# Ledger of designs, part 76: designed miniproteins, single chains

Each design is a single chain, and the fold is of that chain. pLDDT is the mean over its residues in the fold that is shown.

## One batch from the design tools (miniprotein)

Design m2646
Fold by ESMFold2-Fast:
Structure m2646 (fold): chain A 68 residues (1-68)
Amino acid sequence: DEEIREALRRLAEAALAGDSEAVTEAGQELAKLVSDEQASRAGAALRKGLLEGDVEKAIADGLAAIRE
């Protein structure tokens, strides 16, 4: 649980910083902790939240996508 939260937080911070390499690394770390489908959905939710400018909602939506 804490590892998943840390991975999502790191992914969000990397996305906000515009660091493509850090985004890729954080995404791979998340995929190691959850299924490929869950990681893909979480990443899509986070990216959509970034586009809308609501990072807190993006993180919450990412967690919801993982927790079924």
Scores: mean pLDDT 75

Design m2647
Fold by ESMFold2-Fast:
Structure m2647 (fold): chain A 64 residues (1-64)
Amino acid sequence: SAEEALEKVKELAKEKGLEHLEIEVKGDKIVITNPESGVTAELSAEEALNPVVVENVLKDLEEA
């Protein structure tokens, strides 16, 4: 579910020291925003449950 995917993304962001990222559910997607740059990434619930996909997205957002 999107709610379970949200919790997993938040846990992974916390483990990587990226707690400043805004993580929320919008419709059927997980949206991650870097509040400093305003850059956003959107993940399906399926993608958000894949740690490799999430790690790549978090790295891209950290560099933004």
Scores: mean pLDDT 80

Design m2648
Fold by ESMFold2-Fast:
Parts: sequence; C-alpha cells; structure tokens
Structure m2648 (fold): chain A 66 residues (1-66)
Amino acid sequence: SMEELAREIAEGAVEGLVEMSRSVALIGDPSEAEKFEEETRERMEERLPELEKSILEHRKRNEEER
C-alpha cells in the first residue's frame, strides 16, 4: 500500500540521514561523532510522523496527476 511504502521510505530516510551524520562527524570531528549521531537520530525520529505524512501526500498527488 502507499501507506506502507511511505513509512518504509520515511524510516529509510531517517536511517540514511543518521548514518550520513555519523560519517560526516567522523571526518570533521571524531570526538563529536556519537553526540552528533544521537542528536540527528532524536531530531529525525521526532519528525518521522510528519515525514511519513509528507511522503504519502506527495505520492498521492503524483498518482492523481498521472
């Protein structure tokens, strides 16, 4: 379903952003890597429902316009 796909995309996006944040921190300042990863995860998880809704609405609009 579109709802399941939106959730999967949202969860994947959050995980990807967390992984990217860790990689960036390790390159820039390894001592801040754990903190930066935690802050990014918390921030993204807080916005997960909003992201899921946004993805679902975007996909519904694209399907209706095609």
Scores: mean pLDDT 75

Design m2649
Fold by ESMFold2-Fast:
Structure m2649 (fold): chain A 80 residues (1-80)
Amino acid sequence: MITWDDLSEEERLLAERIIGAAADRWLSLGEISRITGTSQSHTSRLLRKLEEMGVLEVRRDPKTGKRLYRPNRAVIPPLE
């Protein structure tokens, strides 16, 4: 199981940026890659880790079938 401590310093900073920018909104991979300033490939890898940690909720957009991501309101990552 992936924990917050398993993230690199860069990944933690990007995760905090994603959480702050998303608030309670559902964001696509493309929107998140624009927020982080990284490629969709790099962003996708980080999002996978955050999903495994329960930090992000994932669902499919019913209109497009694409994955959407939202911060999990029940889980706030510890700042260590």
Scores: mean pLDDT 74

Design m2650
Fold by ESMFold2-Fast:
Structure m2650 (fold): chain A 62 residues (1-62)
Amino acid sequence: SNEENLERAKENAEALAKQVAAGQGKTLESLTVEPLDDTTLKVTLVVDGETIVSEVEVSSLL
């Protein structure tokens, strides 16, 4: 279902964000994942005081 896909994509986005930050030797201070629609997530990260905003397709995270 779309709801299951959104939850899985959100979990995968969170895992990927933590992995990337750790790989760069940076601290992930906050992470917000917000569904914009059934196919797109808005991910807001704060990494070492820098705010990064990205839109990610749900299908790319499944």
Scores: mean pLDDT 78

Design m2651
Fold by ESMFold2-Fast:
Structure m2651 (fold): chain A 77 residues (1-77)
Amino acid sequence: SMEEEIREEAERIVEELRELMASDLAPEEKKARLEAIADRQRALIDRMLEAGLISEEEAERAKARVDAARAALLAQI
């Protein structure tokens, strides 16, 4: 189902972020990959909004959480 696919994608993103932060990649490469993952998260939120699965208010909060998490992870690089 769509909900299951979304959950699986969210779980994959969390695992990819953990692997990225633990990797030996240069800081510039880590930052670039982190930005790409954040873009994927925002695109997923937009698709959920367009499909009517979440409200505009929920989408705004979700994007704010993505931005906050990205900022926190960037500070660790």
Scores: mean pLDDT 83

Design m2652
Fold by ESMFold2-Fast:
Structure m2652 (fold): chain A 99 residues (1-99)
Amino acid sequence: SPAVDEVALKVQELLRQMYEAIAKEPPDLETIAALLDEMAELLSEKDFKAGLAVLYRALGREERARRLAEEAGLKEEEVEREAEKVREEIAEYARRVLA
């Protein structure tokens, strides 16, 4: 549906900004916090927890990622697969900042 597509596009743009903010040295924690708040308003609790589980695993916060994945009903293998994609995105933004 058009409304679902609009939310998906907005979430993709927020994630792009999030990866850019994380890739900064030091990471832009104020921007990251603001973007998380915005995503929490756009997503269901389950989808937000799912996204947060992936993000925490990508950042090496394994215990917190595990709890959030369990609450969201995600398989550990799915979380790791998505976390690897997030790590690749962050690395791409880090390369752009260093260029």
Scores: mean pLDDT 83

Design m2653
Fold by ESMFold2-Fast:
Structure m2653 (fold): chain A 100 residues (1-100)
Amino acid sequence: DVEEILKKTLEKIKNSNPEEQLKLINEEVDYFDELLEKNKDDLDKLIELLKLKMEYSLELRRMLAEQSSDRTPESMEAVEKEIEELRKKIDEALENFRNK
């Protein structure tokens, strides 16, 4: 269900103008934040949602980087940093659940 929604949103973003892209991206971020908050006491669901959020973010970033006429080695480094930051946040979330 969530995966299907994300795939449809990514397709819509690919075919949208920059203003609409920003709006759709922000709406999807808000949606994930709400889902995480609603499931904060369910470790298994929270882990699943965090993984989906990470996958969505990675696919979105890859798409935007691919569409950029200004694609550079530095933009690839930025993507790698974002991946590292997302993994760091997931690790911190998991550790917090174990240690309260």
Scores: mean pLDDT 69

Design m2654
Fold by ESMFold2-Fast:
Structure m2654 (fold): chain A 55 residues (1-55)
Amino acid sequence: SNLEQLEKEIEALEKEIAELEKTGDMSDPITLARYTVLKAGLDFLKKRVEKLKKE
């Protein structure tokens, strides 16, 4: 189902963000930009899942 796929994508993004937070140099503009994009994508997907769960 679409919901199941979105939840898996959220889990994958959360892991990617956690990895960047642990190993990434946030003083590097490229790393910071990547982190910002991933966080925005996570927020978008979480809102989409919430909308779908309202039935």
Scores: mean pLDDT 82

Design m2655
Fold by ESMFold2-Fast:
Structure m2655 (fold): chain A 68 residues (1-68)
Amino acid sequence: SDERWREETLRTMDMLLDVAETVLSPERVARYRAEVERIRRLLEEDPAAAFERLTALIVELAREIEAV
């Protein structure tokens, strides 16, 4: 269901943010958290666009963590 993929994807992002807090600066983590909040708002208006944005953000954050 749409709710299940949404919950699982958001859970993945939350786990990556927990890792990011241990390796990235507080400023960088705060920027990712702010973008997640914007995506959560977008989920009410355009779930498809929100999913694409969230998936891209997960890839971006994972790459930044790997670069440390």
Scores: mean pLDDT 83

Design m2656
Fold by ESMFold2-Fast:
Structure m2656 (fold): chain A 98 residues (1-98)
Amino acid sequence: MPIYMLPREKFIEFLKTEAKLSEEEAEEAYDAILEAAKELGFEIIYDEDIDKFLEGLAKIYQALLGSERPVQEIADFLKKAIEDLKAGNIEKKRKEGE
């Protein structure tokens, strides 16, 4: 099934604004998500709709959980990123971890 991904610049801006990630961290997140989608065989469609993008992330995460764990690091990252984005808590977790 196709998944929707934000264009790189929109993704970076979204994560910097909503998740308060640095540009470098947002770029690493984008690359990790794209590689996970490719390794899982998803067709990537670029769309500026954030809700479609979040649905795409959820599909990648569920596929990683259902696989023989081709990339455990990406699975753990996607789980944390989805939870933090939905809860708006990425900055809070950073303040707790420092």
Scores: mean pLDDT 66

Design m2657
Fold by ESMFold2-Fast:
Structure m2657 (fold): chain A 81 residues (1-81)
Amino acid sequence: SMRELRDEFYEKLKAGELTEEDATEFVIAAVKHYQKQYPDASLAQLEAFARWLVREVGEEAKFSEEVVERILRRVLEEIRA
């Protein structure tokens, strides 16, 4: 579930063990959860949410700009599919 994924995400983040893959999966799940809550949300709104969340996650996890860019690319590819 989204709640279990969020709890696992925060535990890994606090431990300094959050991987690029963990962050990617979390953001994709969060965007899909957002879409379920707001079914009339446009693709542009989903992309804006994804960009915001990737930035927040990257800052908290202290990811490099290169890692943040890779995560964002994968997330945008998934939501545009």
Scores: mean pLDDT 86

Design m2658
Fold by ESMFold2-Fast:
Structure m2658 (fold): chain A 84 residues (1-84)
Amino acid sequence: DALVEEVRAAMKASSGAELAAPDPARRALVAEFVAEAEGLPVLDAEQLEALRRTALAYAMREDDLARLRAELAAALAALRAEEA
């Protein structure tokens, strides 16, 4: 997965930490979040790609699925508020 490897390389370069790729459950939460964000008119393609990378980076650091889900839900709510 090229995007996961790019995010891992970027995090290693910036923090020195070697992180494992997110498991299928965390990847599913990121995919759900990105799919919801793709429906929002406030994001262009570049902003959506940056959001996807940020969500993957967070999923790689956060092993608590409930906390990851809550953080992604809060981020999505903030994006929806910017649309209003």
Scores: mean pLDDT 72

Design m2659
Fold by ESMFold2-Fast:
Parts: structure tokens; sequence; C-alpha cells
Structure m2659 (fold): chain A 66 residues (1-66)
């Protein structure tokens, strides 16, 4: 289903952020997951609001550290 495919893409997005040493751009994350850049931005906003991801000004996004 579209929901299952979307959820799998979100899981891949989070895993990619956790595995990366450097911040990743919206474009890089969209290309990696197959999501559009618009959808990727919305997902990233939700993850930032949830405290799981942080925005790095001028560089992109990375997984939040405890």
Amino acid sequence: SDKDAFNQSVVRLVKKLRESKEPLSVRELAEYTGLSQGTTRRVLKTLVDAGLVERVPGKGYRAATE
C-alpha cells in the first residue's frame, strides 16, 4: 500500500541520517529514499518537531544526539 511504501521510505530516511557522519541535504535524502523534495521536507519537519532530527544551517539535516 502507499502507506507501507511511505513508512518504509521514512525508515530509510532516518537510518541514512543515523549512518551519516555529515549533514545531508533535502536533495540527497530525496534521491536516496525516492521521495519528492517537497515530501522529504515535510517528513524532516515532523522529525525535527519530534526531536529525532536537527537542522544544520547551510548544510542540511542530521540525526539528533542525546
Scores: mean pLDDT 83

Design m2660
Fold by ESMFold2-Fast:
Structure m2660 (fold): chain A 55 residues (1-55)
Amino acid sequence: DRLAQLDEEIERLRRQINDLLDSGAKDPANQEQVIALQRQIGELRRERQRLLAEQ
């Protein structure tokens, strides 16, 4: 199920964000990675919404 795969990937990325924030929330490199991961989550959420609208 593509929806389940998207949900798993979104949660995986959220865990990565939490790990980065826990290891060094004020590290500029970690902040840049968090922003990139948030953008990826946004794309996956858009795909998820598109699939729900089609089905």
Scores: mean pLDDT 82

Design m2661
Fold by ESMFold2-Fast:
Structure m2661 (fold): chain A 81 residues (1-81)
Amino acid sequence: SMEELEEEIKKLEEELKTLPEDHPLRGAIYLKLAEKYYKLKKYEEAIEYAEKAVEILGKQLPEDHPLLLKAKKLLEELKKL
């Protein structure tokens, strides 16, 4: 449902505004935003958030961490569209 995705996006974007720059949840929230924008077919926004997710998660997590691999895979798929 489009309305549910829009509500979830709004909530996640509001959460980002309240979190400090180096908060552990920031990278995971960027990944969730990228996934939701992708489902809405808003590929430009999805790419932007996926890039932020890869950058932040790459600084926080080991190279082989499942969350970082998920973010990198999503970004790769988005860039093929």
Scores: mean pLDDT 86

Design m2662
Fold by ESMFold2-Fast:
Structure m2662 (fold): chain A 87 residues (1-87)
Amino acid sequence: SRLEDILRLIGLALRAIGEVLSGQPDPERALEIAREALEIARRNPDDVELLTLALRAVELAKEAAPDNEEVRRYLEELRELLRRARS
């Protein structure tokens, strides 16, 4: 459901914040957070509010793993999904 996806995205964003604040962020955990947020986004391609929340989760994951190329690609894909949803 939409509510379940929103609650999951909030949980992912909180985990990403935890990684950023830990002082020793794990790039593999950041990648998993970004991947799960993108999968939720892909299932909800027309939901601007949900896509915006997913984008924030992936941006936080990117902050935790700034050199991870896969997180960067997921961020770019999510930005494109959001752009299309706003059209």
Scores: mean pLDDT 87

Design m2663
Fold by ESMFold2-Fast:
Structure m2663 (fold): chain A 69 residues (1-69)
Amino acid sequence: MPLPEIYIYPLYEDDFLVMEFVPGEPMKFDTLSFEDLVERYPETKELVEKYPEKQVLETPEKRIIMGKA
């Protein structure tokens, strides 16, 4: 079953570009600090700290895709 996909691209100065894509809905864009990113997507804390390279994290509710800027 298609899941919502969240694309996160690290920017400089502790900022992240977040793109949320849900099939059948308009794509949402936001720019978040690391603290705001972890608050909204707690699952990303370990990925951002240990693995700043492109990664995919899947949960039963959504897919999170970490990119390299």
Scores: mean pLDDT 69

Design m2664
Fold by ESMFold2-Fast:
Structure m2664 (fold): chain A 96 residues (1-96)
Amino acid sequence: MEELKEELNKLYEILSEVAKFTGQELTLDFYARLIKGAALRGDVERLEELTKQLLKFLDWVIEQADPETRKYLEKLKNEAKEEFDKILELVRERQA
């Protein structure tokens, strides 16, 4: 589904922005690839698990950041949450 691919690309852009500020390129790319795979397979349960794991990782990254960077990373985390909600909804619609 085209719309699902667009939302996955938006999520990837957000994670790439986080990587620029944190140096966590390999870990964030790894999660992005796993999330994309689960979403394209329609694996809602795995997608929910990966989303939870990534959000916990982002919390850890934010905790390690300086106060000014932390505010920006918290904004990016909220944007990522919004994209996850859209992706989950689109994947659920495909299975209905």
Scores: mean pLDDT 82

Design m2665
Fold by ESMFold2-Fast:
Structure m2665 (fold): chain A 93 residues (1-93)
Amino acid sequence: MAAEEYARQAEEYIAAGLDEENVAKAREYVAQALAELVAAGEITPEEAQLWGQEIEGAIEAKRVAEEFGDEAGREKAAEEHARVEALRAALAA
């Protein structure tokens, strides 16, 4: 499916190292993959939102670590993890 192709491209960009251009492209491809999965009926919009938040959080944490250092990246990772946990708890309720 088209969604699998977008996911593969996002993984390639993440593996190549997240410069600013690759971060933007990875985000775009992840968003497209999730939208296609919802359109295909493979996941719910709520599940897509949770996956999108988790992936975007990982990208942001790595980007912050590269730009501002490991301490800043760790703090960003904790913030994003808390958001994903809140979304997961709401979805499970």
Scores: mean pLDDT 69

Design m2666
Fold by ESMFold2-Fast:
Structure m2666 (fold): chain A 88 residues (1-88)
Amino acid sequence: GAPRLVGTVVAGPAGATLAAGDVVTIRSDGGGIATFTVTEAAPMAPGGVLTLEFPNGAVVTAVVVAGEDSAVGGRVVLEFKGDNAGPF
């Protein structure tokens, strides 16, 4: 199946909507930290489609499977789409 990031937001903007240029950091339940920049405005809500740029310049698409906002302490599940998994 498509790879998933399951974790807790440790840094990000407050609220349920991400703007282009917002930086989000998630602590994975499997270990490690993922940091990415959102390239287009999108809701951090189930069914939201995020276009994410990683520090190495890789751009990936992810679907929000679970999550209510990007506030610190929020639980999120992101499913990465495409032929390549995100860099995790």
Scores: mean pLDDT 72

Design m2667
Fold by ESMFold2-Fast:
Structure m2667 (fold): chain A 67 residues (1-67)
Amino acid sequence: MKVDEEEVKEALALIGIAVLKLTAERSTDPEVRQKLLDAVEKAEKYLKEGKPDEAIEILRQAFREID
């Protein structure tokens, strides 16, 4: 069984988007919420363009900026 590297990256990006969305909904800090929502929108756009590496990078940067 060969796991496609791009499929793994896409799955990781989708998981990251889901985590950021959930964190944004539960955030009481409006600045944190806005940063997370902006990162989600950018990551979703990259995924729709077939760029999972760029999506993952945006998600990683968002996680680093909030903690």
Scores: mean pLDDT 79

Design m2668
Fold by ESMFold2-Fast:
Structure m2668 (fold): chain A 69 residues (1-69)
Amino acid sequence: LEVTDTSVKVLEGEIVSSELRRVSATEAELTLTVRLPDGTVLTVKVTLAIDAQGRFTPVSAEIVERKEA
């Protein structure tokens, strides 16, 4: 799995809300609202792959909204 700039920003910030929705048997979508140390609030959509053992692996992440401080 490649770590993107978006994934790094999510890990660096404080998660203020999260919502996980299963899209199919092999795919889920995680929506995160993250507050960064500089006060910026990001809404991030993460696509997760679900393997045969039910484990979630992030395969992509996208910033869908940014609110600057």
Scores: mean pLDDT 72

Design m2669
Fold by ESMFold2-Fast:
Structure m2669 (fold): chain A 61 residues (1-61)
Amino acid sequence: SMAEFEKLVKEAEEIIKEIEKIDPVIGRVARHELEKLKKQKDIEKIKEFIKKLKAYLETLK
């Protein structure tokens, strides 16, 4: 659904903001990837992307 997609986009954006505070270069790369995923509107791909972002953020702490 569109509402589910928008919720996932916001979740990804919040995680990317946290990554940018620690590693702004990787954060920018993640933002570009999210922009591409937003154009594809693939819920499964954005869910996988969020999982990868969360795992990466944990390695930075």
Scores: mean pLDDT 84

Design m2670
Fold by ESMFold2-Fast:
Structure m2670 (fold): chain A 77 residues (1-77)
Amino acid sequence: MIEVRAEVTTGAEAAARYPELDLELHGLAPEDRVVLVEVRVDGEVALAAAQRLEDVEAAGFTAESLQAALAAALAAA
């Protein structure tokens, strides 16, 4: 089963959950508000990614609508 979750959090919280997310490499500060996207396959995290909330909103998404769009895309694959 494929599960997609997108959550508004801080860069610090995202890095705490996924230390492999190098905030500086991705141009994110610990205090930045980010959308943390998690893709799980059969309960295991297959992908974790963080994007600035302002960039997600500039692209016409909210965390909720991005989660729905990604879930629909993965269900179609």
Scores: mean pLDDT 77

Design m2671
Fold by ESMFold2-Fast:
Structure m2671 (fold): chain A 72 residues (1-72)
Amino acid sequence: ELLELIKERKKQAEEAAPLLEEVPKEVLEKLIEEAEKVYEYAETIEDPEVKEALKELAKFVKEAAEKALEKQ
């Protein structure tokens, strides 16, 4: 089930967010780029629940990585 997979990934991202401050700048920049691509892909999804969940996941990862970059 795709929706459950997205929810599980978001939970994993939330648990990993504090560790992002220890991640190299190059990796954080790549995470932001990948999150932007995922968000763009989510806009093409026809299922509104899957679309919203994937957008929330991508937005969370991007914001967490951006905050980690600002603290470095």
Scores: mean pLDDT 81

Design m2672
Fold by ESMFold2-Fast:
Structure m2672 (fold): chain A 75 residues (1-75)
Amino acid sequence: MEEIERLKAEIAELSRQLAADPDNPEAGKRLMEAVKELLILHLQRTRGLSEEEARQWLKEATPEEVGRIAREALA
C-alpha cells in the first residue's frame, strides 16, 4: 500500500496546485501520470492484473471506465 498512499498524496497536492493555478501545464501532466500509475497499482491489487495487463486495460478502456476505476482508487 506504500506506493498507492504516495500516489494519493501526490494527486492531492497536484489537485491543490491546479485549483490555485488551472493553467499550470506541468502540474496537469504530472497529475495525469500520477493518476495512471495509481490506476495500474489499483488494478493489480484489486483485480489481480499484472502491470502489463493493467497498462493494456488502460489503453483499451473508455474514459467512463477509467473514471469509474479512478473513483474506486481514490475512495
Scores: mean pLDDT 79

Design m2673
Fold by ESMFold2-Fast:
Structure m2673 (fold): chain A 89 residues (1-89)
Amino acid sequence: EPLPRVRVGVLLTDDEVVLAVNPNATEPVALVLASGSPEAVAANTRAAVPALKAAGVTRAYVGGADSPEAARAAAEVLREAGIEATVIE
């Protein structure tokens, strides 16, 4: 079964994406912390998509980004996978 919390990160300083899924919700929601470069964030988010889909995630919030471009990169990858993504300010 999918883990209730997925953490994807290579380096804690510049390349960490943290995914948290609430398995007790009627619709599981993910929070994606998009820290790092837009390219690294896109790659890490893409690698996490199978786990999010297995958990039944249909909605995600993107925050903690180092740049608007990093937040957008994560949101675009999620939306292409069929997950509704909202960037939080």
Scores: mean pLDDT 65

Design m2674
Fold by ESMFold2-Fast:
Structure m2674 (fold): chain A 96 residues (1-96)
Amino acid sequence: MEEEEKKKKEALEKTIKDVTEAINYIKSNPVSKEDLLNISEGLKRQSGVMKKLGLPEAAKSLEEASEKVKEAAEKNDQEKAIESLEELKKKVESLL
C-alpha cells in the first residue's frame, strides 16, 4: 500500500543519509578501531529494522557491510571501511 511504500522509502533514504555521514566522518577524521566497530554495530541494527519493514535486499547489504567494516576495524584498514560503506550506499540507492 502507498503508506507502507512511503515508510520503506523513508527508511532507505535515512540509511543513505546515515551511511553518507559515516563515510564523510571517516574521510575527514582519523578514526579509532572503536569508531569502526560502533559503525559496524549500527549497520547490524539497521539490518534488523530493514528485515522488519520487508526490505530483505537492503537488510542483506547492511549485514554484509557490517561484517566488512568489522573486518576493516580489526585490520586497521580505514580505506576498506570506506569502500564497504560506499558499496552499501550504492546498493541502497539502487533500491529507491
Scores: mean pLDDT 85

Design m2675
Fold by ESMFold2-Fast:
Structure m2675 (fold): chain A 75 residues (1-75)
Amino acid sequence: MTPEEKKLVTQAIEDGIKLYEEGDKDLAIGVMALVLGVLKSVGWNEAAEILDKALDYLEAGDIKGVKKLLEELKK
């Protein structure tokens, strides 16, 4: 994953967490799903796999899983 891919997927996850914590859970999931579609369309497969994993955690209501994934990305 390039530095640019890492920056973009990190930002998408941070924005998703923010929306989710503000109570806009459906909007958080929807926005992340749209970004995931864009990443797949441009061939950023590694970034797409990470975002897909974050989306799976959010859909399961596992906000701690998403935050842990974000911490691993920031290392």
Scores: mean pLDDT 83

Design m2676
Fold by ESMFold2-Fast:
Structure m2676 (fold): chain A 100 residues (1-100)
Amino acid sequence: SLDEIKEEIILKLKLIGDAVVGELLKEGREEQAKRFEAEMKELIAKIAEAKSIEELIEVLKEYLKLLEEIRSTLDKKSSAYKSLKEAIDFVRELIKQLEQ
């Protein structure tokens, strides 16, 4: 059901989001971590309110854009960059699965 899909997505995005926040905090990026956490909470709320698969895909694309913007500010050799790349690849695959 749509509600079961939403619950699974919310759980996965929270796990990914917590990992990203943790990596940003390890690099002393406290303000960036706070901003990301706030924007993540807004996106999770939008997912909870989504009425269709199409609306879920739109919110996931907003999340993907947020992750890509953060990654662009990071050193390519950092653990944070690697963690964000893995998160981006995961969200891209999730969007692809929902579009089928």
Scores: mean pLDDT 86

Design m2677
Fold by ESMFold2-Fast:
Structure m2677 (fold): chain A 77 residues (1-77)
Amino acid sequence: MEEFERLIEVLEKAIAAAKDPRVKGILETLLQEVRRDPEAAVPGVIEELRRIRKMLPPGSELQKLVDEAIEEAEKLA
């Protein structure tokens, strides 16, 4: 759990920054899965975050937070 603290923190910040209800809902689901079973969740989280990234405005703060979450998740994979 503690090694996943940075990923959780970045996902929480991304949820707070998200204005699109669909993006927010996906991020909330990913956070819930990481909190439930981090090791099993990480591969799926990386795939979903990469998918979400394509939906976001280039250079937005939310895109930066999603990129940070992908980087943190890749360190744990």
Scores: mean pLDDT 82

Design m2678
Fold by ESMFold2-Fast:
Structure m2678 (fold): chain A 61 residues (1-61)
Amino acid sequence: GVTTETLSALVEAKDLDQAQRMADNAKRGLERDGYTVLDVRVEQVGPGRYRLTITVSRPAA
Protein backbone atom coordinates (compact mmCIF):
# COMPACT_ATOMS: atom_id res chain seq x y z
CA GLY A 1 0.00 0.00 0.00
CA VAL A 2 0.91 3.69 -0.12
CA THR A 3 1.56 5.88 2.93
CA THR A 4 0.02 9.37 3.14
CA GLU A 5 1.88 12.13 5.01
CA THR A 6 0.87 15.70 5.90
CA LEU A 7 3.56 18.41 5.80
CA SER A 8 3.02 21.85 7.37
CA ALA A 9 5.01 25.10 7.24
CA LEU A 10 4.52 28.66 8.43
CA VAL A 11 5.58 31.32 5.92
CA GLU A 12 5.63 35.10 5.70
CA ALA A 13 3.96 36.56 2.60
CA LYS A 14 2.52 39.94 1.63
CA ASP A 15 -0.78 38.38 0.51
CA LEU A 16 -2.55 35.09 -0.14
CA ASP A 17 -1.38 35.03 -3.78
CA GLN A 18 2.29 35.07 -2.69
CA ALA A 19 1.62 32.36 -0.09
CA GLN A 20 -0.11 30.25 -2.78
CA ARG A 21 2.94 30.63 -5.06
CA MET A 22 5.16 29.47 -2.18
CA ALA A 23 2.87 26.43 -1.73
CA ASP A 24 3.05 25.72 -5.49
CA ASN A 25 6.87 25.87 -5.31
CA ALA A 26 6.86 23.43 -2.37
CA LYS A 27 4.56 21.10 -4.37
CA ARG A 28 7.00 21.15 -7.32
CA GLY A 29 9.90 20.33 -5.00
CA LEU A 30 8.01 17.40 -3.45
CA GLU A 31 7.02 16.05 -6.89
CA ARG A 32 10.67 16.33 -7.99
CA ASP A 33 11.65 14.28 -4.89
CA GLY A 34 9.24 11.46 -5.90
CA TYR A 35 6.13 12.34 -3.90
CA THR A 36 2.61 12.47 -5.31
CA VAL A 37 0.87 15.62 -4.06
CA LEU A 38 -2.76 14.89 -3.11
CA ASP A 39 -3.84 18.20 -1.52
CA VAL A 40 -2.47 21.72 -1.01
CA ARG A 41 -4.00 24.21 1.44
CA VAL A 42 -3.05 27.79 2.29
CA GLU A 43 -4.60 29.51 5.32
CA GLN A 44 -3.93 32.95 6.82
CA VAL A 45 -2.96 32.57 10.50
CA GLY A 46 -2.03 36.21 11.15
CA PRO A 47 -1.09 39.47 9.42
CA GLY A 48 1.39 38.50 6.70
CA ARG A 49 1.62 34.92 8.05
CA TYR A 50 0.23 31.82 6.33
CA ARG A 51 0.13 28.11 7.05
CA LEU A 52 0.89 25.84 4.11
CA THR A 53 -0.46 22.28 4.44
CA ILE A 54 0.50 19.70 1.81
CA THR A 55 -0.72 16.09 1.81
CA VAL A 56 1.49 13.65 -0.10
CA SER A 57 1.67 9.97 -0.95
CA ARG A 58 5.00 8.17 -0.55
CA PRO A 59 6.15 5.04 -2.41
CA ALA A 60 6.11 1.94 -0.21
CA ALA A 61 9.61 1.30 1.18
Scores: mean pLDDT 81

Design m2679
Fold by ESMFold2-Fast:
Structure m2679 (fold): chain A 74 residues (1-74)
Amino acid sequence: SLSDEQIEAFVDRVLAAPREEWAEVAERLARELGLSDEQIAAVLALVRAVQASPELSDEEKRALLTTGLRRLSA
């Protein structure tokens, strides 16, 4: 499972990228963390859902990604 430190670093790196690159960055980072193809697909679905919600604040986007990744690693 992913540690809190790994989840925080993952979310920070994704959100630091241009919005259109979030899914690409997330896939690369998830592969580096050794996640399965099924887990990577779930992470990409989460990232794309947040990317498709421009009305969300930066705090809300961070919270959704953090909570989603924590559920994936549980």
Scores: mean pLDDT 84

Design m2680
Fold by ESMFold2-Fast:
Structure m2680 (fold): chain A 81 residues (1-81)
Amino acid sequence: SAEIDALLAEILELVSEILSTLSDEEKREFNKLFKELWEAIENGDEKKAEEVFKKIKEFVPEHEEKLERIEKLLRQIKELR
C-alpha cells in the first residue's frame, strides 16, 4: 500500500533522527524498546503499548515530540490493515 509505505518512510526518518543523537549502547536499548512498542500496538495490547511508550519517553525525553508523532503513525498503519 502506498499509504502504508509513506507512513513507514516518515517513521524511519524520525527514528533515524533520534538514533543519530544516541550512543551505540543507547541505540540497542532504543531499538529493543521500539520493537516492544510495535509488537504491543500490532497485538492490540493497549496497556503494554502505553507502558513501553512511557519507558521510551523516559529514556529519550528530549525526543518526546518525535516519539508522539511516531506512535500516531504506528497506530495509523494498524488501522489501515
Scores: mean pLDDT 86

Design m2681
Fold by ESMFold2-Fast:
Structure m2681 (fold): chain A 113 residues (1-113)
Amino acid sequence: SAEEEKAIEDIRKFAKENNISQDILDSVLDSFRRAREEEPEVSLEALYYNSLGLLYYRSGNKELAKEYFEKAIEADPRDRGAWLNLINLLLDLGKEEEAEEVLKRYREIFPDE
């Protein structure tokens, strides 16, 4: 869709403006495409914020990554990827108790997981 193409263009522009490597950008765009295929009902706004979070996370800016994963969940709590990325980031930061609290909230939204 035109909206999906614009989201991809905005992700590419963001990566360029923040000097993020092509390899990281390609990995994030692959994650975006997979999310669109697997959960097409999830909002493009949420997938956009999750993608920015992944760009920051994979480039080493964990504080901004956390902020953008939280923005993605706020935009659409159905964005499973944003929840899982936030949990992984918290575990990488050694914040096991916070990760468990996020996982508990995730399971309330996705009770079969």
Scores: mean pLDDT 90

